# Ledger of designs, part 84: designed miniproteins, single chains, continued (4)

Each design is a single chain, and the fold is of that chain. pLDDT is the mean over its residues in the fold that is shown.

## One batch from the design tools (miniprotein)

Design m15103
Fold by ESMFold2-Fast:
Structure m15103 (fold): chain A 58 residues (1-58)
Amino acid sequence: GKKELIERAEKGARETAEEKGIEDIEEVVKFTKEAVETLPAEEVGTETAKKLNELSEK
């Protein structure tokens, strides 16, 4: 269900943020949760990737 998708997305976002050395992990998690709740499934991955790249590039 949607809850499982949110939990999986949050976990993936945290792991990727840690790998990229992003300090604002909570910002990534918050963004990912909101994206899963508001966007179509196909957009969630793209928008989360953009946010991760934005936060990893100083």
Scores: mean pLDDT 74

Design m15104
Fold by ESMFold2-Fast:
Structure m15104 (fold): chain A 79 residues (1-79)
Amino acid sequence: LVAEAEELVRRAEELALEAAKALKEGKYEEAAELLEEAARLLREAARLYREAGDEESAAALERAAEIAEKWAEILRKLA
């Protein structure tokens, strides 16, 4: 469970870096899509951490997902 959650977090981090590159290039819609996918992976990782009994990590990842979703919403309005 934790190892699977760690892999999902790592993938989300990679997507966030791709989103940052897209944002630097003015590709707002692409950046939003990448952040939406990252948020989805973070929520799945949070679920796995909660199943493993790590409520603190789960809560932190849910907050990270909410931040990514809010940024994606803003970027879609700018696209």
Scores: mean pLDDT 87

Design m15105
Fold by ESMFold2-Fast:
Structure m15105 (fold): chain A 58 residues (1-58)
Amino acid sequence: MLSPEELMELLLQVHELTERDPRLRERFVAAAREAATIEDDDERYRLWVAFLRKVLAE
């Protein structure tokens, strides 16, 4: 499982990739909007982990 620090580093790297990948940017923005509606920090963490697992598996 990813630590919070590892999650932050991977999210920053994915964000850098969005500069060159419009589809990844749309997916990232959609995930960020969904995360913004989640009040629970643990649920937001799980959303971002699931997003990264899916992106990194491709």
Scores: mean pLDDT 77

Design m15106
Fold by ESMFold2-Fast:
Structure m15106 (fold): chain A 55 residues (1-55)
Amino acid sequence: IEELKKKLNDENVKVRMSAAIELAKLGTEEAKKVLEEALKTEESESLKEAIKAAL
């Protein structure tokens, strides 16, 4: 989870998307909280929509 959390802050949107998909696959409460926090700071509209759909 910590490595995926770090990747969610990467400058490359493809890396952030990959991390979000991996967190969604985990389906744990911790992964869900990490996705919720990432949604607050994410600037990519497509990635925001993907995260919202995964929550």
Scores: mean pLDDT 76

Design m15107
Fold by ESMFold2-Fast:
Structure m15107 (fold): chain A 66 residues (1-66)
Amino acid sequence: GLPSEEWVKRLTELVEKGDIEGAQEEARELAREEGRSSASMAGGSAGGYAKDVEAARAVVRAAREA
């Protein structure tokens, strides 16, 4: 499916490493790619992808602020 699960795993590894900035950059990149993918999938499961991206961004933001 969409790379959200694989990507969230990589993002988590970056956060664990303390590379919050790198994790943020990956979140932004995925969000751009995500927006393009959801345009093609508007009639399908687009909502699920947006949730995964938001969850990943929330993790990065929480780690950065905590």
Scores: mean pLDDT 58

Design m15109
Fold by ESMFold2-Fast:
Structure m15109 (fold): chain A 62 residues (1-62)
Amino acid sequence: KPSLSKEELEELAKKLGISVKELSELIKALQNGDSEKVQELIKKLGLSQEELDEIVQLLLDG
């Protein structure tokens, strides 16, 4: 199954105000089902729950 492209990752990271590396770490935590790490990362990065839900939707629809 295809993950987000490099271009999609760069665009999303820019929209969220985070680095591609930070976004990739968050996506990996989501794919592993590591809810504690996901919550820690969103707080650290200053992301809202709504922004997290948008990322999850993109991963499910991709």
Scores: mean pLDDT 77

Design m15110
Fold by ESMFold2-Fast:
Structure m15110 (fold): chain A 65 residues (1-65)
Amino acid sequence: MLEKEREELIKEAEEVLKRAEALGDKEGVEFARKLIEKAKEAETEFELGVVGVAIATLKTVIDRE
């Protein structure tokens, strides 16, 4: 169900955003906000999948800081 996948990705992106804000990572905050926006705009499972990969990548980068 596309709606459920979108909600889960938005929640993950919001968690990444909160972590980036706590670390003072301005670039991470900006990128996380863009990913939340893209997840809300996604019309296909493929588009959500691309956003999901981007969220996972950003989380990995932030976790290494």
Scores: mean pLDDT 80

Design m15111
Fold by ESMFold2-Fast:
Structure m15111 (fold): chain A 68 residues (1-68)
Amino acid sequence: SLEEIIKKLEENIRKLRGKELYDFAVKTREAKKQADELIEKYKDNPEKVQEALDKRNKTIEEGKKKAE
């Protein structure tokens, strides 16, 4: 669900608290915004919605790895 995804994002942000918080938050916000726009645009197309979610999750995961 979207709520579970948001909870995961909050957890990831907490892990990068302090010096890394801002950069990770910016990347996460941008990825979420892009996914939200695609989800709204293609809300009646489950495949496109899943593609948008996968792209967002991949971007967040890559951002987390770079912040290590």
Scores: mean pLDDT 75

Design m15112
Fold by ESMFold2-Fast:
Structure m15112 (fold): chain A 80 residues (1-80)
Amino acid sequence: MGEVRRVTGADGRTVVEATLPADGVLVIEGKETPVRAGDVLRLTPELGRAELVRDGEVVASGTAASLEAMKAGIGFFPAA
């Protein structure tokens, strides 16, 4: 993964953002989504939510009961 940071969202919830370093495929809850370098994986632990953000838009999402479960259910596979 690229740069990882913790921020507070507009609603006061903790958000963890990871910038993807390369084009590839992101898997969230077994669903594959094509990604580009610079896309942001956004995790909101209080909601059990993972979101893929491109150009400010949410293009894919998934849910999990905890941050640990989200981390286990998310994979990034760089393009060759």
Scores: mean pLDDT 71

Design m15113
Fold by ESMFold2-Fast:
Order: sequence, then C-alpha cells, then structure tokens
Structure m15113 (fold): chain A 58 residues (1-58)
Amino acid sequence: EIEALVAQLSDPSLAVRGAAARQLGRIPEAREALERLLSDPDPWVRLAAREALEGIDA
C-alpha cells in the first residue's frame, strides 16, 4: 500500500526511509512525498529520493 510506504518516510531509521523511497520510486503518484524527502537530514536518504524521482521521470 502506498500509504504504508509514505508513512515509512517519517521513520526514525534512515534505512527504513531509504527503503521506502526506493519502493515509492516505482509509483508516479508518490512524487510529492519523494520531493519532500529531498530535504531529509541524512545525505544517503536524499540520494535515495533523487534516484527514486529519476526512476519516476524515466
């Protein structure tokens, strides 16, 4: 479910946030949630969000 993955973008674990971002990269409707994740404090999570957005745009 998209809702469960979007909720995981707010998880305290960067590993969970990164995994959720990668999964959402397959779902065009999640673009706005991934764009918000570009402001994440962890640079690895921001990279995962960028890669996911590139996947949506491909």
Scores: mean pLDDT 78

Design m15114
Fold by ESMFold2-Fast:
Structure m15114 (fold): chain A 60 residues (1-60)
Amino acid sequence: PANLKDLVEEEAKKVLEGEISREEAVERVAKALHQATGMPLEAARQLAEKEIEEVIKELE
């Protein structure tokens, strides 16, 4: 999906369930954001890391 919030929540849940690492979740969100919006990959990683961390913190 093109919705960043849904993607972040999906990947964050996978991290909490032990399915993937936090680093893998950040890369998946960053790549999707880069492909969907054209945002530079480095900027996409910074945003993805912050979004994933915030969701994980709220769900713990």
Scores: mean pLDDT 80

Design m15115
Fold by ESMFold2-Fast:
Order: C-alpha cells, then sequence, then structure tokens
Structure m15115 (fold): chain A 77 residues (1-77)
C-alpha cells in the first residue's frame, strides 16, 4: 500500500542519517516495489533513484546502475 511505501521511505531516511547506507538503499528498493504495485511510477522512480545514489556513494557501481535504470524506465512511462 502507499502507507507501507511511505513508511519504508521514512525508515530509509532514518538509516541514511545514521550512515547505514546499505540498509537505507534496501528500504528504498522495497518502497519502489510497493509504489510500482499501486501504479505510483513517480514514487517508484524516486525510490529507485535514491537507492542508486546510495549504492553509488558506497562504490557499488553495478547496483547503482541497476537502480538508476529502473528509475529511468519508470519515469519514461
Amino acid sequence: SREEAEEKIKKAEEYGEKGELEKAAELYIEAGRLYEEIGDYDGAAYSYYMAGRLYEALGKEEEAKEYFEKGDELYKK
């Protein structure tokens, strides 16, 4: 649901502030999937872009690319 997706975003922001970037990225990915399920492609794209940025900050280029591409695909819909 949208509430579940919003809760995941909130938790992702909290983990990001604590410097737990990998946990934050995982929560953004979960939020992205929930937004996709309800047809909120803007919410999904935002969530995947945030996960991509966090993986980029972690030096995980392959994971970053995957989630940037997911976000781009949804934004084009």
Scores: mean pLDDT 86

Design m15116
Fold by ESMFold2-Fast:
Formats: C-alpha cells, sequence, structure tokens
Structure m15116 (fold): chain A 71 residues (1-71)
C-alpha cells in the first residue's frame, strides 16, 4: 500500500526535520529539507514504478511543506 509507505516515510521526515532544526536552527534545517524534497521529487518523476513514484511525490510534498513552515 503506497499510502501507508508514504505515511511511514513522512513520519520519519517529520522526526528528522525536528532534529535538524534543534541542531542547526530553523533556517538551515529548512534549506536542507528543500534540497531533500527536490532530490526526492526528481527521483520519483524518473521512476518506472507507480508505487515508488507515488510515495516519492508525497514525501517530497510534505518535506517542502515542513521546510516552508520552518522559514
Amino acid sequence: DAEKLAEEAIKRVEAEAKKLAEALGKEEAAKKLKELAEETLELAKKSKDEKEKEVGERVAEKAKEIAEELE
């Protein structure tokens, strides 16, 4: 189930975002999350696997959202 895989991955991204913000500050954490989101989205777009594409797109979208919230 792509939805559940995306949910699990998103929870991990949220946890890492919190750790990055505590370690580096919100601005630097946001910058790193934006980079990760762009890389994830590009990989998802190039995937031939429909589930991998869906999971990657959802994870990238959430990472961008968290990054924008941190700024």
Scores: mean pLDDT 79

Design m15117
Fold by ESMFold2-Fast:
Structure m15117 (fold): chain A 62 residues (1-62)
Amino acid sequence: TSMARAIGGSLERELLEAGASREAARAAGDKVAQAVANGPTEEEGGKLGEQTAREELARLGI
């Protein structure tokens, strides 16, 4: 269980609680996990994950 997967899973859960569809929540969580994993450091990965999460929330209207 990596940091990226934990962060992505957290967003997926939050989106489901906010009323997003299972498919949309999973896709957003996967994108955030990928963004975190693409960071060269934990700090940079966290910033990329937060940016991606904000973009997905805006896209879903939450």
Scores: mean pLDDT 78

Design m15118
Fold by ESMFold2-Fast:
Structure m15118 (fold): chain A 82 residues (1-82)
Amino acid sequence: ADKPRELSEEEAEEAERLAEEGLKAAAEGDDKSAIEKYTEALKLGGYSEEVAELLAKAAVAKMKGDEEKAKEYYKKAQEAAK
């Protein structure tokens, strides 16, 4: 199975911190910071920068209620992961 690499304890803590900051930024309407923080967290999980950014954009779009944009970014992430 294609699986993200296992994080060290330090990397897992950093990824959690970045994800929490991303969630806060998204709640404040700062989509750019939210995407940046989620992208960094996903990169720590072993995703490429391109895939991580697209997944982060999908997550932020979904949080904003833009289901169509979320699906579009998710599809692009799946294609980039090939």
Scores: mean pLDDT 77

Design m15119
Fold by ESMFold2-Fast:
Structure m15119 (fold): chain A 57 residues (1-57)
Amino acid sequence: MDSLIALAEAYEKEGRYLTAANIYDGLLQQHPDDEELRRKLAAAYEKAGRLEEAAKA
């Protein structure tokens, strides 16, 4: 889990927010009650300009 979060954060630093969001979404499917992952997913979608997806996360 931690290594995949670090990978997603690296993609965010590169400006690849949709790739980061896809990683967070996959992790959230495995850990659906993880509020921190949901928050990270919402932030990644927001940075990508996908506000509807951010609102749903």
Scores: mean pLDDT 78

Design m15120
Fold by ESMFold2-Fast:
Structure m15120 (fold): chain A 83 residues (1-83)
Amino acid sequence: NEKLENFMDELTAALLPLRKQLPPEQQAALDKILTEALILARLGESLEEIAKRFKELVDKVLPPDVAAQVKAIIDAVLAKAKA
């Protein structure tokens, strides 16, 4: 659970600079996806499964350029968490 909490904290922090640059509608969409990822973490899903589900939601609701940036950040945080 501590590893999942640290992953979610790192992911939220890493996404903050990008979030601040987004228009309000996209900020709200990203916040909703972060909430969904946090629910999955609380249900005990693996880091890999949480990252996978997060990237799937990002592709569905955010514009392609923003989605690509968010997915890159997810992959970087996941790689760091697995080290």
Scores: mean pLDDT 82

Design m15121
Fold by ESMFold2-Fast:
Structure m15121 (fold): chain A 59 residues (1-59)
Amino acid sequence: ALKKAEEYREKAEEYRKLAEEYLKKAEETGSREDLLKAVAYYILAIGYEIDAELLEKKA
């Protein structure tokens, strides 16, 4: 269903914004913790984007 793909794209966008926010903090402070959070959120965003694409192909 396209609705689920759209929901996953919204989730991907949310996590990508969080990743960008933490990456910016890591760049400003040199914080390894903020860098790791940025990486984790990027991975989550990519996962949701892939799931959205798979749902679109199924539709």
Scores: mean pLDDT 80

Design m15122
Fold by ESMFold2-Fast:
Structure m15122 (fold): chain A 89 residues (1-89)
Amino acid sequence: MSILEKAIEKVKELAEKYGLSDEARQVLIDAVKRIIEEYEKTGDLDAVNRVIVEARQRLAELGVPDEVLQAMTRLLAEIAKEIAKEKEK
């Protein structure tokens, strides 16, 4: 499985566990895709962090609770770290 496929599957599992809406789940899937795109285009960790912050803000607008926001933000950060390690070689 590609890193993207693994990341999307993990996002879907967490979204189901926390009972997130389809809209919130899509925000997370889009964030994962954008994190990968930023690494492929720029390799800029600051740009990747901005994507994570934007996703967190969007999820908060959708009424996702703070505890769940923290869990999902940590997942996106871990995905970003895994991608960065592969690109650092």
Scores: mean pLDDT 78

Design m15123
Fold by ESMFold2-Fast:
Structure m15123 (fold): chain A 48 residues (1-48)
Amino acid sequence: KVEEEYRKKVKEINERAQQLTPEDQAALDELRREMEKLPYEYNKKKLE
């Protein structure tokens, strides 16, 4: 699920990089957009 990828990426960024890189930000933005295109249920989970 996209939400799982998003959570994993956030955790990995926090552990591996002490600062958010442009590449990490772009990846998060892409996952965010994918969630917005998904059914309501996925969007709701993202907000939680």
Scores: mean pLDDT 63

Design m15124
Fold by ESMFold2-Fast:
Structure m15124 (fold): chain A 60 residues (1-60)
Amino acid sequence: GPSNVERVGEAMLRLGRRFTQAELVEVTGLSRAAVSRAVRELEKMGFVERLPDGSYAFRS
């Protein structure tokens, strides 16, 4: 099955351009800790950025 990173990435595409960790938890059903780890990996890969308000957005 898909990894937690793949599941979070798919949820991000569904949510659109801006999203919070809470929205990702709701959409994926993963724990907050699992979402936090997956978001950090996507950020390290350059796919997303953290905004000053603590939300995330896709990098363009």
Scores: mean pLDDT 80

Design m15125
Fold by ESMFold2-Fast:
Structure m15125 (fold): chain A 75 residues (1-75)
Amino acid sequence: SVDSNISQMNQIYRDTQRWFDQNRPSMSPSQQRFYQNQIDTMGSMVDIMQSETDSSTTQDRRDLMQQRSDYFKRQ
């Protein structure tokens, strides 16, 4: 379901942020920028999916959100 996908993405986002916070002090500035950009992208994707879910009443929009979730999980 869309809600399940958003919840899973939020979990991945939180787990990634936690991992980053734990490992950030041992990273180079370039590594920190790389992972911060990835985390920022995750946050933006979650925000987009949540906004689209709140506005959507159709199956086509749910299918689009599923495709975006699947794409994100493969990265």
Scores: mean pLDDT 73

Design m15126
Fold by ESMFold2-Fast:
Structure m15126 (fold): chain A 74 residues (1-74)
Amino acid sequence: RRAALAASHRARAERYEAEAQKVIDELNTKVEQLRKEGASEEEIRKVEQELTDKANALLDEAGRHRARALSLEG
């Protein structure tokens, strides 16, 4: 039971980490595109903050699942 639950939490952590990486990649691409389009620094900062917050939320979820997996593994 514990081993299966730990494996489930590890799998969820990996999925959240992959989603966070996708958001980080989107942030980098979108910021570069906005700079090339001559967007204001205020617009760029808002996009950076929004996507950074989203990535951090996903990484926080991943961290919670990893911590749970470790606690179940001993």
Scores: mean pLDDT 84

Design m15127
Fold by ESMFold2-Fast:
Structure m15127 (fold): chain A 100 residues (1-100)
Amino acid sequence: MEEEEKEKLIEEIAELLKKLGASEEQIKKFVEEAKKMEVEGLKKVLEALKKAEKGDEELARKLIELTRNRENGEEAQEVEENITAEKEDAIAGKMIVLLI
C-alpha cells in the first residue's frame, strides 16, 4: 500500500538523520515536510543521506554510540569507571614512591 511505503521511507530517513546527529525536533520538522513530498522524491533524499553517512561513517558511528549509551543510562557508569581509573593511577604513583 502506497501510504505504508511512504511512511517506511520517512522512517528510514528519520533514522539516518538521527545517525547523522539531527535532534528529535529537527527530525519531526523533516517528517512533517516529507509527508508533503512524493515517494520518488523521498527515495532520492534517502539515497543522498546514505551517501552522506558513508562519507562520515566514523562520525555517524560515534553519534549512534553516544545516543545508545545515553538511552541505556550507561553514561553514568562510564563516568564512574573513569574515576576508578584515576584512582588506580594514584595507587601506581604511591607504589613507585614505596619502591624508591
Scores: mean pLDDT 58

Design m15128
Fold by ESMFold2-Fast:
Structure m15128 (fold): chain A 75 residues (1-75)
Amino acid sequence: MKEEAEKLIEKGRELYDQGKYEEAVNYFLKALELDPNNREAVRLASEAIHKLLKEDPNNEKALEYQKKISDLISK
């Protein structure tokens, strides 16, 4: 439901503000699974992934997250 997606986005934003970017991405991805049209969740997930790649350019998880976002928004 839309309300559940919003709660997940709020939790992700709190984690993002704390610098916990990988945890934040997971919450944004869950929000996208519930509401694939949620552009805010796409934007925030992409920003968190960018932070992960800035900290570690060889982060394989960040690449996996990018692919998952692309797959979710393409459906």
Scores: mean pLDDT 80

Design m15129
Fold by ESMFold2-Fast:
Structure m15129 (fold): chain A 67 residues (1-67)
Amino acid sequence: LAELAERVAATELTPKERRVLDVLQRNAGRDVSYAELAREAGLSPATVRRHIRRITAKLGVSEAQLR
């Protein structure tokens, strides 16, 4: 189920991946665009999409589970 905090603590994320994950968690339950996530993270939308794919692969979850 929605227990990502424990997996995040156990998973080796880069500083940029951690920043993107933090922005996603702050916006959990909201329908936000990649452009909005990018503005909050200080990154480009393309970079945010790439980091989300890496985070989902490392945590073994889908992007929908991070939103």
Scores: mean pLDDT 73

Design m15130
Fold by ESMFold2-Fast:
Structure m15130 (fold): chain A 90 residues (1-90)
Amino acid sequence: VEEIKEKILAYFKTKYHFDEKEIEEYIYKTYGASIEELAEDISYLIDNSPAETATWDAEEFRKKAEELKESDPRLARAYYFIADIIEDNE
């Protein structure tokens, strides 16, 4: 969780020059989560969906997020976040 949180903070600081408060506001407005909550959700996804995380395809992750949106919104937001990061780095 802490390692994932550090990676999220480093990504936004490096790419967008956001401070921690700006990152917290962006994540909350975009994903409805704190940095801590999002890091926990991503950690949960990695631990419970290792086969899916092997592909790292933005379109596939976005489809999974849409499928889970109603049944597991917590897991859905983790997939959305990772898909957004993949697309942003293509």
Scores: mean pLDDT 72

Design m15131
Fold by ESMFold2-Fast:
Structure m15131 (fold): chain A 57 residues (1-57)
Amino acid sequence: SLEEEIKRLEEELKRLARAMGAEVYIFDLPSLTPEEKLEILRRAIDFLRQRLAQRAA
């Protein structure tokens, strides 16, 4: 489901942030649709993956 995908991405985001020595707190925003939240999470994950890859290289 869309909610399961969102939770999965939230956990991936937290995992990547912790790998970079940071902690992420995710809160529900009433103004965001599940689809908008999914897009934001994907962009955040991509950003962190890019940063982590640069540190590993």
Scores: mean pLDDT 73

Design m15132
Fold by ESMFold2-Fast:
Structure m15132 (fold): chain A 55 residues (1-55)
Amino acid sequence: SIQEQLRKAIFEVAELTLKVMLALVDPEASEEEIEELVEELNRKTKEEKELLAKL
């Protein structure tokens, strides 16, 4: 169902947001790693928005 897909997308956005925050405070994290995480977060946020529009 769209509701199940939305719940999964919300969870994945939350998880990616935490990963980005942790990478930003980690002095050993590379700029490339942070950029990849931000790009993935942007993709998942777009997916969440599209699913919300279908409700």
Scores: mean pLDDT 83

Design m15133
Fold by ESMFold2-Fast:
Structure m15133 (fold): chain A 80 residues (1-80)
Amino acid sequence: LEQPSEELIEKLKEPAAKADAAIAAGDYEKAVEYLDKAAEAAKDHPVGLATALFAKGQALKKAGKFEEAEKLFEEAKKAA
């Protein structure tokens, strides 16, 4: 499996940590915003993009947006 670069991993850590904090606080809208930034940063890396899209889908599912979550899970499968 291809590994993301160390620079990409470092750039993804901050948005991911903020997304996790937002999810813990129940602020799924903010979590989705942070995960959108993570997905954009990983756009050219399939594994990183798939991970960000999957996490965004989980946040949307917790927010009750099941149709949007399902679409993102399918996009994550295609990106991997």
Scores: mean pLDDT 73

Design m15134
Fold by ESMFold2-Fast:
Structure m15134 (fold): chain A 92 residues (1-92)
Amino acid sequence: SAAVIDEVVGMAELALEDGGTVDASSKGGTLTIVFKGLSVESIIAISLRAIGLGLDGYEVEVKISGDELTITIGGLSEKDANEAVERINALR
């Protein structure tokens, strides 16, 4: 669970380094992260990291629309989802 928080924070750090924006929210054990203004390279890199979480057993959805990337991750504890939101939003 700590590993999933570090992974999604790493995705957010990559997006911000690319000059994009990141906004995270949670409801229960579901985390939603919206990235905007990303390069194609960052969209691919973040999407691959999200796929990795899906392969680890999380419920992952990746949605791409233009330069906007939305990643939804279910199967977290409510505590882990809330901690991820706080850490991601603190990076801005």
Scores: mean pLDDT 87

Design m15135
Fold by ESMFold2-Fast:
Structure m15135 (fold): chain A 65 residues (1-65)
Amino acid sequence: MLDIEEVEALALMAGSVLGIEVEVEEKDGKVFIRFYVESEEDAELARRIGEHLSKTYGAETEVVM
């Protein structure tokens, strides 16, 4: 199940709450989420969030340090 608007809102809200910069893109019905982090701690947290979104909604996620 891919609710693109819901996935986008959740990713942006998570980034806002955690102080992590988040970029969301849509392509061919897929959601791509990029987390921009400045520390290993934030990178690990972003990977966990991305894994959850990928497993639940099928989003493609990446972490950029």
Scores: mean pLDDT 77

Design m15136
Fold by ESMFold2-Fast:
Structure m15136 (fold): chain A 60 residues (1-60)
Amino acid sequence: MKEIVAEGLSIEQAIGLALSAIGLNPEAKVKVEGGKVTIEGELSEEVYEELKKLAEELSK
């Protein structure tokens, strides 16, 4: 199971990451809590790498 966690996000960044996750994989489990976004589920290698890069870029 693949998991991506990003913290220290603005509301806009958190929403953007969550929408990207859902757009790339609608079955992904996305949790948003006060600037923290957790993405979990059956992610392909490509989707995982794209979301991982985005999460790292947005995280502080």
Scores: mean pLDDT 77

Design m15137
Fold by ESMFold2-Fast:
Structure m15137 (fold): chain A 71 residues (1-71)
Amino acid sequence: SDLHALQSHVAQLVADGRTDEALALIRELAKRDPVLAAQVASTAAVAARALGDEETARRFRELRDEALRQS
């Protein structure tokens, strides 16, 4: 499914330290599908927190909340 593929991809970007790419992907996705973007951002936040990167996790949660407000 699109959701599962995007969640796996974003989690891998975060694990690889490619945070700016993950943020850009989620922002672009939010323009077309804000609900899907929010779900993907939630996965990215969990992945960042699992790595101990609370600042990056916060940035992804802010993107999630922003996408949900626009949907």
Scores: mean pLDDT 87

Design m15138
Fold by ESMFold2-Fast:
Structure m15138 (fold): chain A 61 residues (1-61)
Amino acid sequence: DERVRRAVERALELVKRATEAAREGDYETMRRLVEEAARLVRRETGMEMDTDEVIRRAEAA
């Protein structure tokens, strides 16, 4: 499913940017990017992203 694959790739790009923002200490940007990724995944795939887990992992990076 090309649409799902593209959405997952986009979400991964947003999560990578969120991880970089967290490393810079910019937790507001990190949270915003994770929320954008979650909305994209939900809109394109109907799946729920565990945003709390993603945020926790980004903060640990």
Scores: mean pLDDT 78

Design m15139
Fold by ESMFold2-Fast:
Structure m15139 (fold): chain A 96 residues (1-96)
Amino acid sequence: AAEHYRKGVQAFNEGNYEEAIKHYEEAIKADPTNANAWYLLGEAYRKLGDKEKAISYYEKAIEIYQKNLENAPNEQARKFYEDMIERAKKELEEVK
């Protein structure tokens, strides 16, 4: 649900990474195609020092962004998914 995603982003911005994780997990349960939630779950685990989970969630985010890119409704959406894939790949290399 959009509400859990929003609450997760708020918690993350406040430095409450464990709270952000709980909200992102609820967001992906409601919509597993929300690649942004998977990406931010990776970011939150990276902030907590859980390297293995961060890697796993960045890889999952890239997979879902790539799937979303195949079905992008317009050029703006396509560019957004391409930019997020590049960002997630850079984060993945930095955390390894």
Scores: mean pLDDT 86

Design m15140
Fold by ESMFold2-Fast:
Structure m15140 (fold): chain A 75 residues (1-75)
Amino acid sequence: LLEEALELVAEAVNVAKLFDDQVTATLALAGVTVARKAGDAEGAARIAEKAAKLLKDKEAAELLREAAELAREAA
């Protein structure tokens, strides 16, 4: 669900070890939050998927991929 997807994106921010990854995950969190409020589950999934590809931290990237799958299920 979109709420659970948002929680996984927030966890990715906490897990990310590199500053650039923290910035990317934080921007993804903002984007997914806006998409959730707009009811745009597809948009939330796309934001999380794109951010996951930009992250160098594999654990944080995996959390964003899981968030994208949950957002797609909400669509």
Scores: mean pLDDT 80

Design m15141
Fold by ESMFold2-Fast:
Structure m15141 (fold): chain A 69 residues (1-69)
Amino acid sequence: SSAEKEALLAKADELFEQAKSFEKGRVAARLGKLADATPEQAEKVVAAADALAEQARDQGEKLRQQALA
């Protein structure tokens, strides 16, 4: 149904927005905008943000494919 498709697309969009948020966090960490972060802590935050962004994108893409099936 169109309602089910809309719900899946909305959830996919939500996940893509989460991925963008994680990517923005990575940029902030890289630019040294994290308060009281050491370089090692910043690198760990960047790696974690990249992993979360990739996971959110993968989940969003899966839901988008399901909606369009």
Scores: mean pLDDT 78

